Designed miniproteins, single chains. Designs and how they scored, part 51

Each design is a single chain, and the fold is of that chain. pLDDT is the mean over its residues in the fold that is shown.

## One batch from the design tools (miniprotein)

Design m1758
Fold by ESMFold2-Fast:
Structure m1758 (fold): chain A 73 residues (1-73)
Amino acid sequence: LSEEVKRAREEAIRILREGGSLEEALRAAQEALELAKKDPNTPESVIKSLEQAVKALEAGDPRLALLALENVG
């Protein structure tokens, strides 16, 4: 993963763990997803996990979003 994707993902995880804004977590997760899509070396599994995290946050499920973000491997 590129450092930019890692940082955006880590920021989303940090926001969720600290009980921060779901809106801010969603923006960080969306940024990570867009950066991942622009990098042709990003594994499809990473893109799918980030898409799941974004969908979970849009649905108001921070727990599911955090699990999806942490299981990016």
Scores: mean pLDDT 82

Design m1759
Fold by ESMFold2-Fast:
Structure m1759 (fold): chain A 70 residues (1-70)
Amino acid sequence: SLKDEVDALKAKAKAKLAAATTVQQIQDVLREFNLEMSEIMQKATTKDTRAYIVEVVKEVGALAEAKIAA
């Protein structure tokens, strides 16, 4: 399902963020993740799926910001 694709991209992004050691690497992970999530958003046909994508994007973005601030 589309939600399974979102969950897989979220897991991949979190793993890459955990492994990142520089600000540039964190930014590269976010850029790739946001591009992939934009493609999934184009496939989303329900309001619930779009809302879920938005929440996942916010969560991953917050994790990246927290890692940069640390």
Scores: mean pLDDT 86

Design m1760
Fold by ESMFold2-Fast:
Structure m1760 (fold): chain A 100 residues (1-100)
Amino acid sequence: SIEEALKLLEEFVKRGLIPRSLLEILKRAIENEDLEQAEMAAALIISTLLDNPEVSKEELIEAIEKISEALIELYEKQGDKEGAEAVRKAKEKLIELVEK
């Protein structure tokens, strides 16, 4: 799902919904397996999308799901089960926020 998340975010950059710089920070963090930087970049991307009235609830939920799945994959790949679980809980809370 890392590839699916990056593909979705590339479309958001093309539409002007997120800055290219944030996507590049996320890509670099993923390539370097820097979990803290990947999580920070993901949070900034989600925050940017939350503040944009042009982003639909459906698009925001899809972005949260795909980004969270990518982070979970990275944490699980490194054997960090606690980190993966924290991302799952954050995903659930963010989706609840968007659905309201």
Scores: mean pLDDT 86

Design m1761
Fold by ESMFold2-Fast:
Structure m1761 (fold): chain A 64 residues (1-64)
Amino acid sequence: MIHPSTSEEEKEAIKFTALGLEYAAYDFIEWLREQGKLPPLTPAEQAALERDKRAKEIYEEMKK
C-alpha cells in the first residue's frame, strides 16, 4: 500500500521493486509448467507472456 506521504522517488522505487517481484513470480510459474505441475498456456496467454518477457528484459537491463 502506497501512502499519500510517500515521495515521488519512493513511489517509483516501490513500483520498480514490485515489477521485479512480478517477473520473479513469472519465472517460477514457467518453471512449474516445465515440471508439468501447471496446465500449458493458451495462445492468448502465451502472447501476453511474450510481451511481459520483453518488459522484463528492459527491467533486467536497467537493474544492471
Scores: mean pLDDT 66

Design m1762
Fold by ESMFold2-Fast:
Structure m1762 (fold): chain A 71 residues (1-71)
Amino acid sequence: SQSQAQQLIAQGQAAFKAGDYERAAELYRQAASLGTGRLKARALANLSASLFRLGDEEEARRYAAEADRTV
């Protein structure tokens, strides 16, 4: 649901702030799968940022493009 996606984004943001980019990426992947529209775009953008921090630049660019296309 959108509410679950929103909660997962909040958890992902907490993980990202703590420097746990692997956990943040996983939480944002889950949020993107459950969310639609703006929430999905936000989850995909935050997933991209987490993947850049992990050095997964190609995958990060793919998700950034998907986020832009979602809204």
Scores: mean pLDDT 88

Design m1763
Fold by ESMFold2-Fast:
Formats: sequence, C-alpha cells, structure tokens
Structure m1763 (fold): chain A 94 residues (1-94)
Amino acid sequence: MKVVEELIEAVRAGDKERVAELKKELEKLRDKLLELAKQGNADATEAAKALGAIISTVDNYLAGRMSAEEAEEEIRAIKEAYREALEKAEEALK
C-alpha cells in the first residue's frame, strides 16, 4: 500500500508535518475498510486492524513516546504481518 510506504519514508526523514498528513489519509482509508468489513469482507477487517495499529504507532511517534527508528520498525512489522490482507483490501477499494 503506497500510503504506508510514504509514511515510512516520512518517519525516517523526521518530517512530522508529512507524517500527520499521511495519518489523516490512513484514517480515511481505515474508515472505508471498516465499511467493507461490515459487508463481510474478511480482508478488509484484517487490513483495518493493520491500519489501526499503524495509526496508534504514529500517534506514539508524534507524541514523542516513540523514536523515529522504533516507529519505522513497528510500521514495517505491521505491514509485513498483514501484507496479504492489505494487498487484497487495496484491490477491493478500486
């Protein structure tokens, strides 16, 4: 998912303004995935969980509770753990 890759690069750069913008985009995507999940789409359910975990990580980073390195590592771990669900959910949003 391109937005997650852009988020990782913004975190690495320490660009908190860009991170905050991408967080808003992730929140909008999560809301769309939650609507698909209500319709019985299991991949959308898992993808929404992944985006929720990433948003929580971003909140900790922006609040100064997590370093950029720790936030990048956690976001990459979530992306890999939910890779298939994120790819299938992206196709369902087309």
Scores: mean pLDDT 87

Design m1764
Fold by ESMFold2-Fast:
Order: C-alpha cells, then structure tokens, then sequence
Structure m1764 (fold): chain A 87 residues (1-87)
C-alpha cells in the first residue's frame, strides 16, 4: 500500500541520517564523502519514484529535500568543527 511504502521511506530516511551522524562522530567521513553519499541516495530514490504511485512520488520528493537539508547541516558542522577534512 502507499501508506506502507511511505512509512518504509520515512524509516529509510531516518536510518540514513543516523548512520551519517555516527560516521561523522567517528571521523569516517568528510564533507565531500557526505555529499557523495547523499547524491547516491537521491539517485536511488529517483529510481524508486519511476514506478511509484503519485502519493509515494510526493513523499520521495519531500524526503529528497529533507536529506539535502540534513546533508548541508552535516557539512556545515564538519566545516565549523574542523572535523578531519583533508586539505
């Protein structure tokens, strides 16, 4: 069902955010890696949108924007803290 797919997409988005926050905490990612991970996730969501119902497509669009904002905030934190970026 569309409601079930929306719930699953929300769960996926939260898992991605939690994993990213942990990798930042452990110093396993830099700003470039964070952006690349988000681009890869967005590409995956775009593929899902091709076969999704309109209601699910709308939720995918919302999640894409949410992930972009989350990524920019994570990048700002990495830049602000000077956290393990290679020069």
Amino acid sequence: SAASQIAQLRSLAESIKEGLEQDVKEGLVDAESVRERTEKTIAYLDELAKTAAPEVQAEIARIKEELKKFTEEAVKKLEEEGNKEKL
Scores: mean pLDDT 78

Design m1765
Fold by ESMFold2-Fast:
Structure m1765 (fold): chain A 76 residues (1-76)
Amino acid sequence: AAELAERYERLAARRAAQGDEIGSLLYRATAATLRGDEARMQELIARLRDLYKKQGLPESIADAAEQSLKALAASL
């Protein structure tokens, strides 16, 4: 789990460098989920939800991402 979480954090950093804020937040939330850090995952999903709201996108997209990460956590 630790090695996979580190890989997702590196992917998130690369996405951030490319200006892909959504992709960066999703990879960081995945890494937090793999570490069992639910508080950090919720924080990152809240930031994703705020970003979608600012872009006029439905917050239900962020809700779908949260449910996917909760399913991942349940499989660990």
Scores: mean pLDDT 81

Design m1766
Fold by ESMFold2-Fast:
Structure m1766 (fold): chain A 76 residues (1-76)
Amino acid sequence: SAALEAQLEALEATIDAGADLEGARRQVRRLIRSIEELLAMSADMKLSPEQQAAVEQLRETLRRLRELLARIEALG
């Protein structure tokens, strides 16, 4: 999603600037939870190839978000 990518870029910029780390941490945690819930829902479903590709993108996004969370927590 273009909106999700823009949100990730904004979070990355905020973290790199060292500004509002508490806000960034809360936003990253919320995104992680939302993606984990979507992935859990998809685990019990028979997915089309297009849906499987979308799930793979979500897993990639989840890994990036977890790395961002680790960076924020290390700065803390």
Scores: mean pLDDT 81

Design m1767
Fold by ESMFold2-Fast:
Structure m1767 (fold): chain A 79 residues (1-79)
Amino acid sequence: EEAVKEEVLARLLELYRENRNDPFKRLTYAVAAVLVTQGKDAAKEAARQLGKLLGLSERQVEEAFERAEELVKRLREEV
C-alpha cells in the first residue's frame, strides 16, 4: 500500500544522499525510485536517459536497472 511505498522511497533517498558521488549507485537508486512510483517501463527509459547523461555504458545502464529491481524487492521485504 501507499505507506510501504513511501517508506521504500524514503530509504532510497537516504541511499542516494550517502552515495551522491558514485554515478553508478546514483543511477541505481534513481531508477529504483522510478520503478516504485511509475513501474518497470518508465524505470527502463529513465535508466537509459540518465545513464547517457552520466556517461555510463549501455552495459552499466542494464546492470544498474537489474540492481534497482533487486534493491526494490529487498526493501519491500524489509518494510
Scores: mean pLDDT 81

Design m1768
Fold by ESMFold2-Fast:
Structure m1768 (fold): chain A 86 residues (1-86)
Amino acid sequence: SKEEILAEKDALIADLKAFTENVDKLSPEELKKRMRELTERMTRLAKRIYEALKRGLISREEMEKLLTEVEQAWNEAAEAAQKQLA
């Protein structure tokens, strides 16, 4: 449902921000594991957003907003992870 997608988006963004803030406290193994888990969650969310658009549950404009919000949080998390692993 639309409500479930919004809840998953909010939860993912919160977890991405928490990851970014705490990346320096993770071992390289924990960091890689967390990045894999976050990548899988992002992939599932993206598929659900596209399915919602296809089913008419959200508009194209709503899809773009949702994807942009997630992409911003993801890019910050990915950059922090790359710097920590270097």
Scores: mean pLDDT 86

Design m1769
Fold by ESMFold2-Fast:
Structure m1769 (fold): chain A 94 residues (1-94)
Amino acid sequence: SPSLAENIITAVENILDEAKARNEPEETIALIEETLKKLKELKEQGASPEEMLKVLEETYERLKEKNAPERIIIKVEFLIKESRRALEKEKAEK
């Protein structure tokens, strides 16, 4: 089964692909692309899921500041909530 890090990356890739397909604002797409690149670099460096979650939270605040489409903001918020839940479960099992 995929790791939490792999699940986060896949979810962000899906958000990016859908944003491109819907011709969302170029600034919104660029921010998601930058986030995806940073998450992939963190995974390659063996960074913790907590560090990846911080990147998602920073992206969420940036999307809100830029008045990104509500649909994108909601998807990122949901991903943060799910990732946080998965991380808490992993910590409880250790």
Scores: mean pLDDT 86

Design m1770
Fold by ESMFold2-Fast:
Structure m1770 (fold): chain A 76 residues (1-76)
Amino acid sequence: MTDRQKAETNDAMGRVYENMGLKELASAHYLLSGRYYESVGDLDRALDMYQRAVDLFPSPVAEANLARVREAIAAR
């Protein structure tokens, strides 16, 4: 499975858990999705995934990844 396919799968899983009201699990899957999008250079999708992760369940790891991706986008 490619990193893009892993990102898409984790985005889909995040949506399923979010619809179930399982915010912590949804956030974890959005965080994984964001890291895979970041690994393939899709910074705009990574930003969206990290923002969703923080909005559902703020954590130091999610907030740090969001801040890093924002800096990477600003440096373009």
Scores: mean pLDDT 88

Design m1771
Fold by ESMFold2-Fast:
Structure m1771 (fold): chain A 87 residues (1-87)
Amino acid sequence: DLRVELARVLAELSNNPELYDKVLEETIKRLNEKYPDLEFTKERVEAALYRFITGRPHPRYPDVELPDEVIEEIARIFLEEARKLLS
């Protein structure tokens, strides 16, 4: 289950903020290449990951609206970048 794997990876990265920032930076770069009109930022990516795991809007960023397909793609790309750095 992608959600369970993402939650586990996020828990692991919570113990290493420098590594988390590197994963996030590469995720943002890839997303802006794929969806240049959506102008992804740290806050938008974090809101999407929260929505993917919980099925609910992020409490700090409730105004971030993205299609479910894009949210799933954000989670997938984040997990791919995390796996590269954790290997």
Scores: mean pLDDT 84

Design m1772
Fold by ESMFold2-Fast:
Structure m1772 (fold): chain A 65 residues (1-65)
Amino acid sequence: MEEEALRQQEEERAKAQTARDNLIKVAEKSSKSEVLDMADSGIALHKDNAAYVAALQEAKKEAEA
């Protein structure tokens, strides 16, 4: 039941993971403030993609900690 929802969730997760990987690679060379600014910019650019926004918000929390 609801196979469409499962497929969409899997695709959204894959996209979110790619976005997180990209942010982590940049974070290796950048300060915390740069990572936070990039996360905010990414959220603004991809506000229609809920999975992407959630992944960037989690990365932002990790950068603060």
Scores: mean pLDDT 70

Design m1773
Fold by ESMFold2-Fast:
Structure m1773 (fold): chain A 80 residues (1-80)
Amino acid sequence: MEREERRKELLEKLKEYILAQMGGDDERARRILAEMLGVSVGTVRRLRTREEIFEALAERLGISKETVRKLFREAEFSVG
């Protein structure tokens, strides 16, 4: 199913993003987030809070901010 495939791809990218953040590789983390959002790294640098990141991802992916928050928790738990 297309939704399940997109969910798996999103979880893998979120895991990469969280691993980059945990490892202190801010430039790699910004590149991963920029790819996920379909925007420039410069646009990602303007996102100051976790809530802004959730909102941007929710809009880009056409899902709720609560769903994005849940996916982030799943990714964080998987890499922790």
Scores: mean pLDDT 78

Design m1774
Fold by ESMFold2-Fast:
Structure m1774 (fold): chain A 74 residues (1-74)
Amino acid sequence: SMMEEVKEKLEKAKSVEEALEILREAKKQADQTLATFIDEAIEAIEKIKDEEKAMEYALNAVETAIQFEKSRQA
């Protein structure tokens, strides 16, 4: 799925800036609902000053998007 690919790219990201680029690019290809989850991940990275915690919250938002995507396809 698209969101599973986003998660894999985020896990390999070496910086918060790289993670933001991955999320912004994914948002361009996402439908309106998936874009909302991506926006939550972007906001977490921008708002949370602790990079480790920011990435944890962003990954959680992407995991929620993956579950939503699977529920829509079932």
Scores: mean pLDDT 80

Design m1775
Fold by ESMFold2-Fast:
Structure m1775 (fold): chain A 92 residues (1-92)
Amino acid sequence: MKELEKIYEESYKKGYEEAEERLKKAIAEKVPISPEELFFKPIEEGKALIAEGEKIIATSTDEEKIKEGIAKIGYGLGLIKVPLDISAKSAA
């Protein structure tokens, strides 16, 4: 569905931008960034949001709740993508 696809894309972009901004801020502040803070916590946060979004979609027939679930899935995937992209660049 085109409308749900747009909600997913926008939420994914927002999650990606949020994770990227967190990374940029931590680097700019010259704070020692642990791998746990930089990689594992955003991945855990993203996985939790994906699971919550999937639960909403599985248990709701309300269009607004389904949109909320898709937004959570998109945002969570966006959060996870930043540490994965960094890992991929380091391996290439």
Scores: mean pLDDT 77

Design m1776
Fold by ESMFold2-Fast:
Structure m1776 (fold): chain A 75 residues (1-75)
Amino acid sequence: DKEKVEEFKERLEEALARVEAAIAAGDLAGARALVGAMVEEAHETLEKLSPEAKAEAEKALVEMMERVQALLDAA
């Protein structure tokens, strides 16, 4: 369902904002914990999606993890 994929993407952007805020505050341990929680929650959500929605949501998660890794590497 396209709507569920868009909600998933919104939740990933919200999680990214929290990670960015933790990095800006110098809390790298907290940032890493937030990333771990985001990935666990994302995987649980992916298992409940249709195969078509799951493929698009997995792509969004991969792109988000790339952005997160770049932020952590720069910090």
Scores: mean pLDDT 82

Design m1777
Fold by ESMFold2-Fast:
Structure m1777 (fold): chain A 77 residues (1-77)
Amino acid sequence: MREEAEKLTREAVELLERAARGELDPEKAVEEALKLVGEMRKLLTEAGDFELLEEAGERVREAAARLAEALEKRGLL
């Protein structure tokens, strides 16, 4: 369970970071990352692991913030 949630978190962060670097379409990357985050949140909530849920959520929020900043600098926001 924690290993599966960690994998989903890593994949979501990687998608957002690749989009921030211009390697992926940002809209599609965000859509896919949201699906992965949804699965991660479900797993951790059902397990009652709210500490890991907060840590994973923070990592995703930081990656999303970096993507938003990159899009703003490119004039896409």
Scores: mean pLDDT 83

Design m1778
Fold by ESMFold2-Fast:
Structure m1778 (fold): chain A 74 residues (1-74)
Amino acid sequence: SPAERDRIETQFRELFVRALEELQRHAPDDEAAHERVEALYLEFVERFPSLSVEEAERLLKEVGAELEKILAEA
């Protein structure tokens, strides 16, 4: 469903925005952490357009977990 894809895309954007805001607040000078988030975002932008809804949901969970790991290590 196009509506389901749009919701998943919105959730991805919200995850990245929150991660960057948290890094800016907690670890603003951690360039390595910012670069890791940026690299993950670029990978998402490249992969997302070709994914099914099911694949996109799986990627969303994987991205969320990786962002949490990056934030915990910052």
Scores: mean pLDDT 84

Design m1779
Fold by ESMFold2-Fast:
Structure m1779 (fold): chain A 81 residues (1-81)
Amino acid sequence: MSPQERLEELRERLKTASVEEAMELMVESIRINVEASGKTYSPAEIEVLLRVAAHELRTEFGASEEQVAAFVERARAVLEA
């Protein structure tokens, strides 16, 4: 399955996801994008990406600050790898 097809599947799953599922799906989408691009991200680029993802978790899924912090830690590890 192509990276684009995998991302579209995750996007569909996000429409009915719980907060916990949304966190897992968003981390996986970041992983797919990192693997597909082969890009090394700068610290500034990582911070922008994490801020956007954290905002979506808060506004669309109602994530707590503790859930957002846990997500950011996991997503940062993927982006820095």
Scores: mean pLDDT 80

Design m1780
Fold by ESMFold2-Fast:
Structure m1780 (fold): chain A 95 residues (1-95)
Amino acid sequence: ILELLEEALKLMEEGVKAAKEGKIDEAVELFERAARLFREAAELSDDGLRPYFLEGAEVSLKAAKLVKEGKVDEAVELVKKFIEDFNALLAARAA
């Protein structure tokens, strides 16, 4: 699941980059791919982490929708906030 999570987060970051560069179709595809990997990670995870992986999938799909609607700044902020909160959660659990 760690490898799926790392790839999903990477796809989210690439999606943000593509969206900021105006590559709307590429950004949408990257976010949809991230959502699939988060769902796969959720299926393989324990009950404690599963809700967070499912949230990652939902955030990714919402970002794809926002980008399609031309709301790039909202999509970028949503994804960045999720990545920050998720990294903070992982750091807290490692301590």
Scores: mean pLDDT 82

Design m1781
Fold by ESMFold2-Fast:
Structure m1781 (fold): chain A 115 residues (1-115)
Amino acid sequence: TEEGRRLGEEAAARVKEALKSAKTAEEAAKRSAAIVLETLKRAKSTGTQVTVIERVTEALTELAKDPKYREAAVLAMRAIYDALLAAGYSSAVIGTAYKGLQEVEKAAKEAKEKE
């Protein structure tokens, strides 16, 4: 949806900033989960929520390729997945976040192997 794209782009930008400004990977992860949860409160449909998670996953996948942000990106996607599961989001949202975690972890591993 158009709303999903807009909210997803906003969440992705805020998550990128959190990873770049945080002093630790753990702080970046906690901030990222909070950003996603707050954005999803504004998402009225499951489809919009899924689109937000997909856009955030794309951003974290790219950051995972950079050695400077790799640990923070993986921890952030895991924190997002855990937070969504704990908050009781739908199976479609949880499944999208789990797939996202697999994609971010794969990108991190493949990028590290090419160093």
Scores: mean pLDDT 89

Design m1782
Fold by ESMFold2-Fast:
Structure m1782 (fold): chain A 86 residues (1-86)
Amino acid sequence: MEEKRREEEERRRKAEELERRARELFLEGASLSVEAIGLVSKGLFEDDEETREENLEKARELLERSRELTEEGLRLREEAKKLLEE
């Protein structure tokens, strides 16, 4: 009786930790997306083509990193869901 309760509590605790980590990754990804938007905005008003291209390239790298963090967060959230379904 006590062992089944401990296993359920451990699964719930692990799922909560995974959801917490997923939220942290989503917040980091959102922060990078905001930074990328700022670089795109700066590039739009830049008269130097080389600097404009550098800003757009940096924005693309930040957006790619943001996507990777979002995908990792979604993976952790899916893992948490599977733990709660068992």
Scores: mean pLDDT 81

Design m1783
Fold by ESMFold2-Fast:
Structure m1783 (fold): chain A 66 residues (1-66)
Amino acid sequence: MEEELKALREKLEELYSKLTPKQQEIVDLARKALERRGLTEEEIIRHLYKLAQSLLNYQKEKEKRK
């Protein structure tokens, strides 16, 4: 496994742990959808990392707005 990809997976796991259970479910569903589309593992991890960051940012904004 490439070192860069391993580091990205570890960062994704850290972001995932900071998400709410509902947001984790969204990431899990996105992973399954990307796998079904035949994307490579590297492409899937890159997309999920961006998704997790967006969800974390949305969580912070939503909590301030409520």
Scores: mean pLDDT 77

Design m1784
Fold by ESMFold2-Fast:
Structure m1784 (fold): chain A 98 residues (1-98)
Amino acid sequence: MEEKEKERERTIRLVAEQLRAIGSLLDAYLIAEKEGNTELAEQVREVIELFGKGFENIDEVIKKLQELLPKATPAAQRSLQDAIEELNRIKEILKEEE
């Protein structure tokens, strides 16, 4: 019952949540750019680059996003909050592996 298929399904779920997190981060970046908030856009870009370096950075990524929330407009805050939720789902999936 506990076979390679379980690992494959978990990997697919992980990839799906990773793609959602990147989507939410890119939405926050585009909103910040549209609003002329160059500082927020650059900081979101740095967070995307950090996330791309590996899942070991996920706690730092979440912390940085939480620090950006009070600097963002309500529209950008919604996308950043979505990204935080998606990253927390990734953490849950990673915990399933020990």
Scores: mean pLDDT 83

Design m1785
Fold by ESMFold2-Fast:
Structure m1785 (fold): chain A 84 residues (1-84)
Amino acid sequence: SKEAEERDKVFAEYFKLLREGKLTPEQKAKLDAKYKEINEEMKKRIEELRDKPFSASELGRLLVEWVDKEFEAAKEIIEDYKKE
């Protein structure tokens, strides 16, 4: 899918910047903080789902949303890098 291809490109660019030591400690800390917030939010939503009747499609949708949120966080850091 186009979304998967875009995510792969963003992550490849992020890992290249990380490998080459081009990300600042501040940019890395910002990403780590965003991932922590995303993980806490998504964990809570999954726990809430467990207390209710749910379908596999509902869990799948939450898992995709989690990946999409992490993708957007990484994309924002890369865009910040490109502006500098």
Scores: mean pLDDT 74

Design m1786
Fold by ESMFold2-Fast:
Structure m1786 (fold): chain A 71 residues (1-71)
Amino acid sequence: SDAARKQALRDLAEEGAYLYGTATFGPEAGKQLGAQAGAQVDAATSLDEARKIAGEMLRLGGEGALKMLQA
């Protein structure tokens, strides 16, 4: 269902933002960015908007993961 897809996109956006924030600013900032990303997906008026938010957060999260692996 579209509701289930939006929930999955919310979870992905939260994970990506948390990873990026934690790698860049530390775990407290990661927690705050994750919550903000989730709220942004919740506010999305379409699945396409939610996908764009989740995609950007996953991209940033991937950069954060690479930074942690190189440390």
Scores: mean pLDDT 87

Design m1787
Fold by ESMFold2-Fast:
Structure m1787 (fold): chain A 98 residues (1-98)
Amino acid sequence: SELQELIRRLNEALTEIALKEAEERGDEEAKKRVEELAEPITKEGIEGLRRLVERGVGLSDDQIEAARAIAERWRARGTELAREAAEAIERIAELLRE
């Protein structure tokens, strides 16, 4: 579904941003932490959101506003990946508003 694909894209974009930032800083320990945690976080995040969709649970107005605030923080980073992550967050929130 579109929602599952957006969630996957968001997790991949966030992982790529974290990895790239760690590499730019020369922080090899942070890079290893991102690599070690990325797959479990991505898998659990997708499963959690899939369960919300299956239950027909929509986001409240407060939760949508929180998602928008998170998206704006990502957009403010000014990178292409951060903008893609922000757009995915906004679209996911829209789909879950119902």
Scores: mean pLDDT 65

Design m1788
Fold by ESMFold2-Fast:
Structure m1788 (fold): chain A 99 residues (1-99)
Amino acid sequence: SLKELTEKIKAIIKEVVKDEKLQEEIIKMLDEVTEIAIKNKISKQQFLELATSLVVLTLTSAGKFEDARKVLDALKKEGLPDSLYEELKALIDKIEKKQ
């Protein structure tokens, strides 16, 4: 179910993201996105892609490049498409290189 996938993503975030404020903000965002996804009957796969992109972009924007990579690698194991994984990985690297 979407709720079970959300709990798995939250567990990964809690393990990887040690910045308590950022962790809480991401978890709150994920809960809100989960409710929207359920209401709009978004598929489990579409939700995984959306949630992964939002979490990775949020961490990358906060300068947490290594945390973003760790979350991305963990979510690849949950069934994230290879194409999206490679695109998000390249985006993290591109943003980090400019800093």
Scores: mean pLDDT 88

Design m1789
Fold by ESMFold2-Fast:
Structure m1789 (fold): chain A 80 residues (1-80)
Amino acid sequence: DEKKKKALEIAENLALLFMEYEGKPLIKTEEELKESEERYKEALENLSEEEKEFFEKNKDLPSDEKSKLIQKYIDEILKK
Protein backbone atom coordinates (compact mmCIF):
# COMPACT_ATOMS: atom_id res chain seq x y z
CA ASP A 1 0.00 0.00 0.00
CA GLU A 2 1.80 3.07 -1.40
CA LYS A 3 -0.49 5.40 0.59
CA LYS A 4 0.41 3.75 3.91
CA LYS A 5 4.14 3.83 3.08
CA LYS A 6 3.96 7.55 2.22
CA ALA A 7 2.00 8.30 5.42
CA LEU A 8 4.64 6.52 7.54
CA GLU A 9 7.49 8.42 5.81
CA ILE A 10 5.70 11.74 6.47
CA ALA A 11 5.08 10.81 10.13
CA GLU A 12 8.75 9.83 10.61
CA ASN A 13 10.08 13.05 9.03
CA LEU A 14 7.66 15.25 11.01
CA ALA A 15 8.57 13.43 14.26
CA LEU A 16 12.28 13.88 13.47
CA LEU A 17 11.82 17.62 12.83
CA PHE A 18 9.93 18.13 16.11
CA MET A 19 12.51 16.09 18.06
CA GLU A 20 15.47 17.99 16.56
CA TYR A 21 13.73 21.36 17.09
CA GLU A 22 12.89 20.61 20.76
CA GLY A 23 16.27 18.95 21.43
CA LYS A 24 18.45 21.74 20.01
CA PRO A 25 18.56 23.84 23.25
CA LEU A 26 19.62 20.70 25.20
CA ILE A 27 22.67 19.92 22.99
CA LYS A 28 25.96 20.51 24.86
CA THR A 29 28.58 19.89 22.13
CA GLU A 30 29.17 21.61 18.76
CA GLU A 31 29.54 18.19 17.07
CA GLU A 32 26.11 17.03 18.31
CA LEU A 33 24.62 20.37 17.20
CA LYS A 34 26.02 19.94 13.66
CA GLU A 35 24.68 16.36 13.47
CA SER A 36 21.26 17.55 14.70
CA GLU A 37 21.20 20.36 12.11
CA GLU A 38 22.11 17.89 9.33
CA ARG A 39 19.27 15.51 10.36
CA TYR A 40 16.86 18.47 10.53
CA LYS A 41 17.83 19.64 7.01
CA GLU A 42 17.51 16.11 5.58
CA ALA A 43 14.03 15.67 7.10
CA LEU A 44 12.92 19.05 5.67
CA GLU A 45 14.11 18.02 2.18
CA ASN A 46 11.89 14.91 2.37
CA LEU A 47 8.68 16.90 3.12
CA SER A 48 6.21 18.64 0.77
CA GLU A 49 5.27 22.33 1.15
CA GLU A 50 2.02 21.31 2.91
CA GLU A 51 3.98 19.17 5.40
CA LYS A 52 6.52 21.98 6.02
CA GLU A 53 3.60 24.36 6.72
CA PHE A 54 2.17 21.81 9.18
CA PHE A 55 5.55 21.76 10.97
CA GLU A 56 5.83 25.57 11.08
CA LYS A 57 2.31 25.96 12.54
CA ASN A 58 2.87 23.33 15.24
CA LYS A 59 6.60 23.43 16.14
CA ASP A 60 6.06 25.45 19.36
CA LEU A 61 3.28 23.23 20.76
CA PRO A 62 3.86 20.78 23.65
CA SER A 63 5.25 17.34 22.65
CA ASP A 64 2.02 15.47 23.48
CA GLU A 65 -0.04 17.84 21.29
CA LYS A 66 2.48 17.45 18.44
CA SER A 67 2.17 13.63 18.60
CA LYS A 68 -1.65 13.88 18.46
CA LEU A 69 -1.48 16.30 15.50
CA ILE A 70 0.93 14.06 13.56
CA GLN A 71 -1.44 11.11 14.10
CA LYS A 72 -4.44 13.21 12.98
CA TYR A 73 -2.57 14.42 9.87
CA ILE A 74 -1.61 10.83 8.95
CA ASP A 75 -5.19 9.64 9.53
CA GLU A 76 -6.43 12.30 7.07
CA ILE A 77 -3.90 11.14 4.42
CA LEU A 78 -5.02 7.52 4.88
CA LYS A 79 -8.72 8.49 4.52
CA LYS A 80 -8.10 9.93 1.03
Scores: mean pLDDT 76

Design m1790
Fold by ESMFold2-Fast:
Structure m1790 (fold): chain A 83 residues (1-83)
Amino acid sequence: AAPVVPALSAEEIQEQMDMQTAALKAYVRAHPDTPVADVEAAVADLRAWLEDQAARGGLSAAEREALLARFDERAAEVLALAR
């Protein structure tokens, strides 16, 4: 069978999340007329990705909570720019 894509570590998930939130923030800054609903949908999709990666990686509750807290802080910055 073909090899499956390995689960990401907590550090790799954080790096990808940081990259994606930075890209979304840059996009919103470049496109200030982007509807808030579209930004909220993008944030929700990224949060769902983060939850899926944390589950796949078998992260502890503490690691998951730390990643979600960091995500929520970065997401709040993006949403503040869209509002």
Scores: mean pLDDT 80

Design m1791
Fold by ESMFold2-Fast:
Structure m1791 (fold): chain A 63 residues (1-63)
Amino acid sequence: LSEKERLLNAMNTAVELGAVDAAQAGAIWDRLRAGDVEGARKLIDEVISRSDKQVQERIEAEL
């Protein structure tokens, strides 16, 4: 998987687990669509840092 595909999968997993709302998911998606992979990664890392360990591990498994 490409970096962009891994980040998209991580975002979708975060949404499914309730770790991020639709607005936050939209912000990550906008960065991915713009080719701002580093910016999207930073938003996902922020979500991970705020999440429970189990949720963090599931999101990180996509990266």
Scores: mean pLDDT 84

Design m1792
Fold by ESMFold2-Fast:
Structure m1792 (fold): chain A 91 residues (1-91)
Amino acid sequence: ALSTAQIAQRLQQQLLAEGFSLEDAMAAKALVEHFNAQPITRQEAIDTLERLFGLSREEASALLNRLIDLGLLVYDEATKTLRVDVSALPA
């Protein structure tokens, strides 16, 4: 199984390969590390991105939507939680 650090690092590398900015890729990596790769609510993710990186609510929401669209983050609408899909990470 991948450690939290390995999941976070692979996510960052994949986001850079997908054309994300270094700032966005680092923010996503830090989010995964902060929550120890556990499922989190969208609100907790947004609040954390605002606190750690000074992203606006709109910027944080846009980043999360892009991660979901790429299948790197899976959103469970029933629980309103986000989790990293480790099977979507290429390395």
Scores: mean pLDDT 82

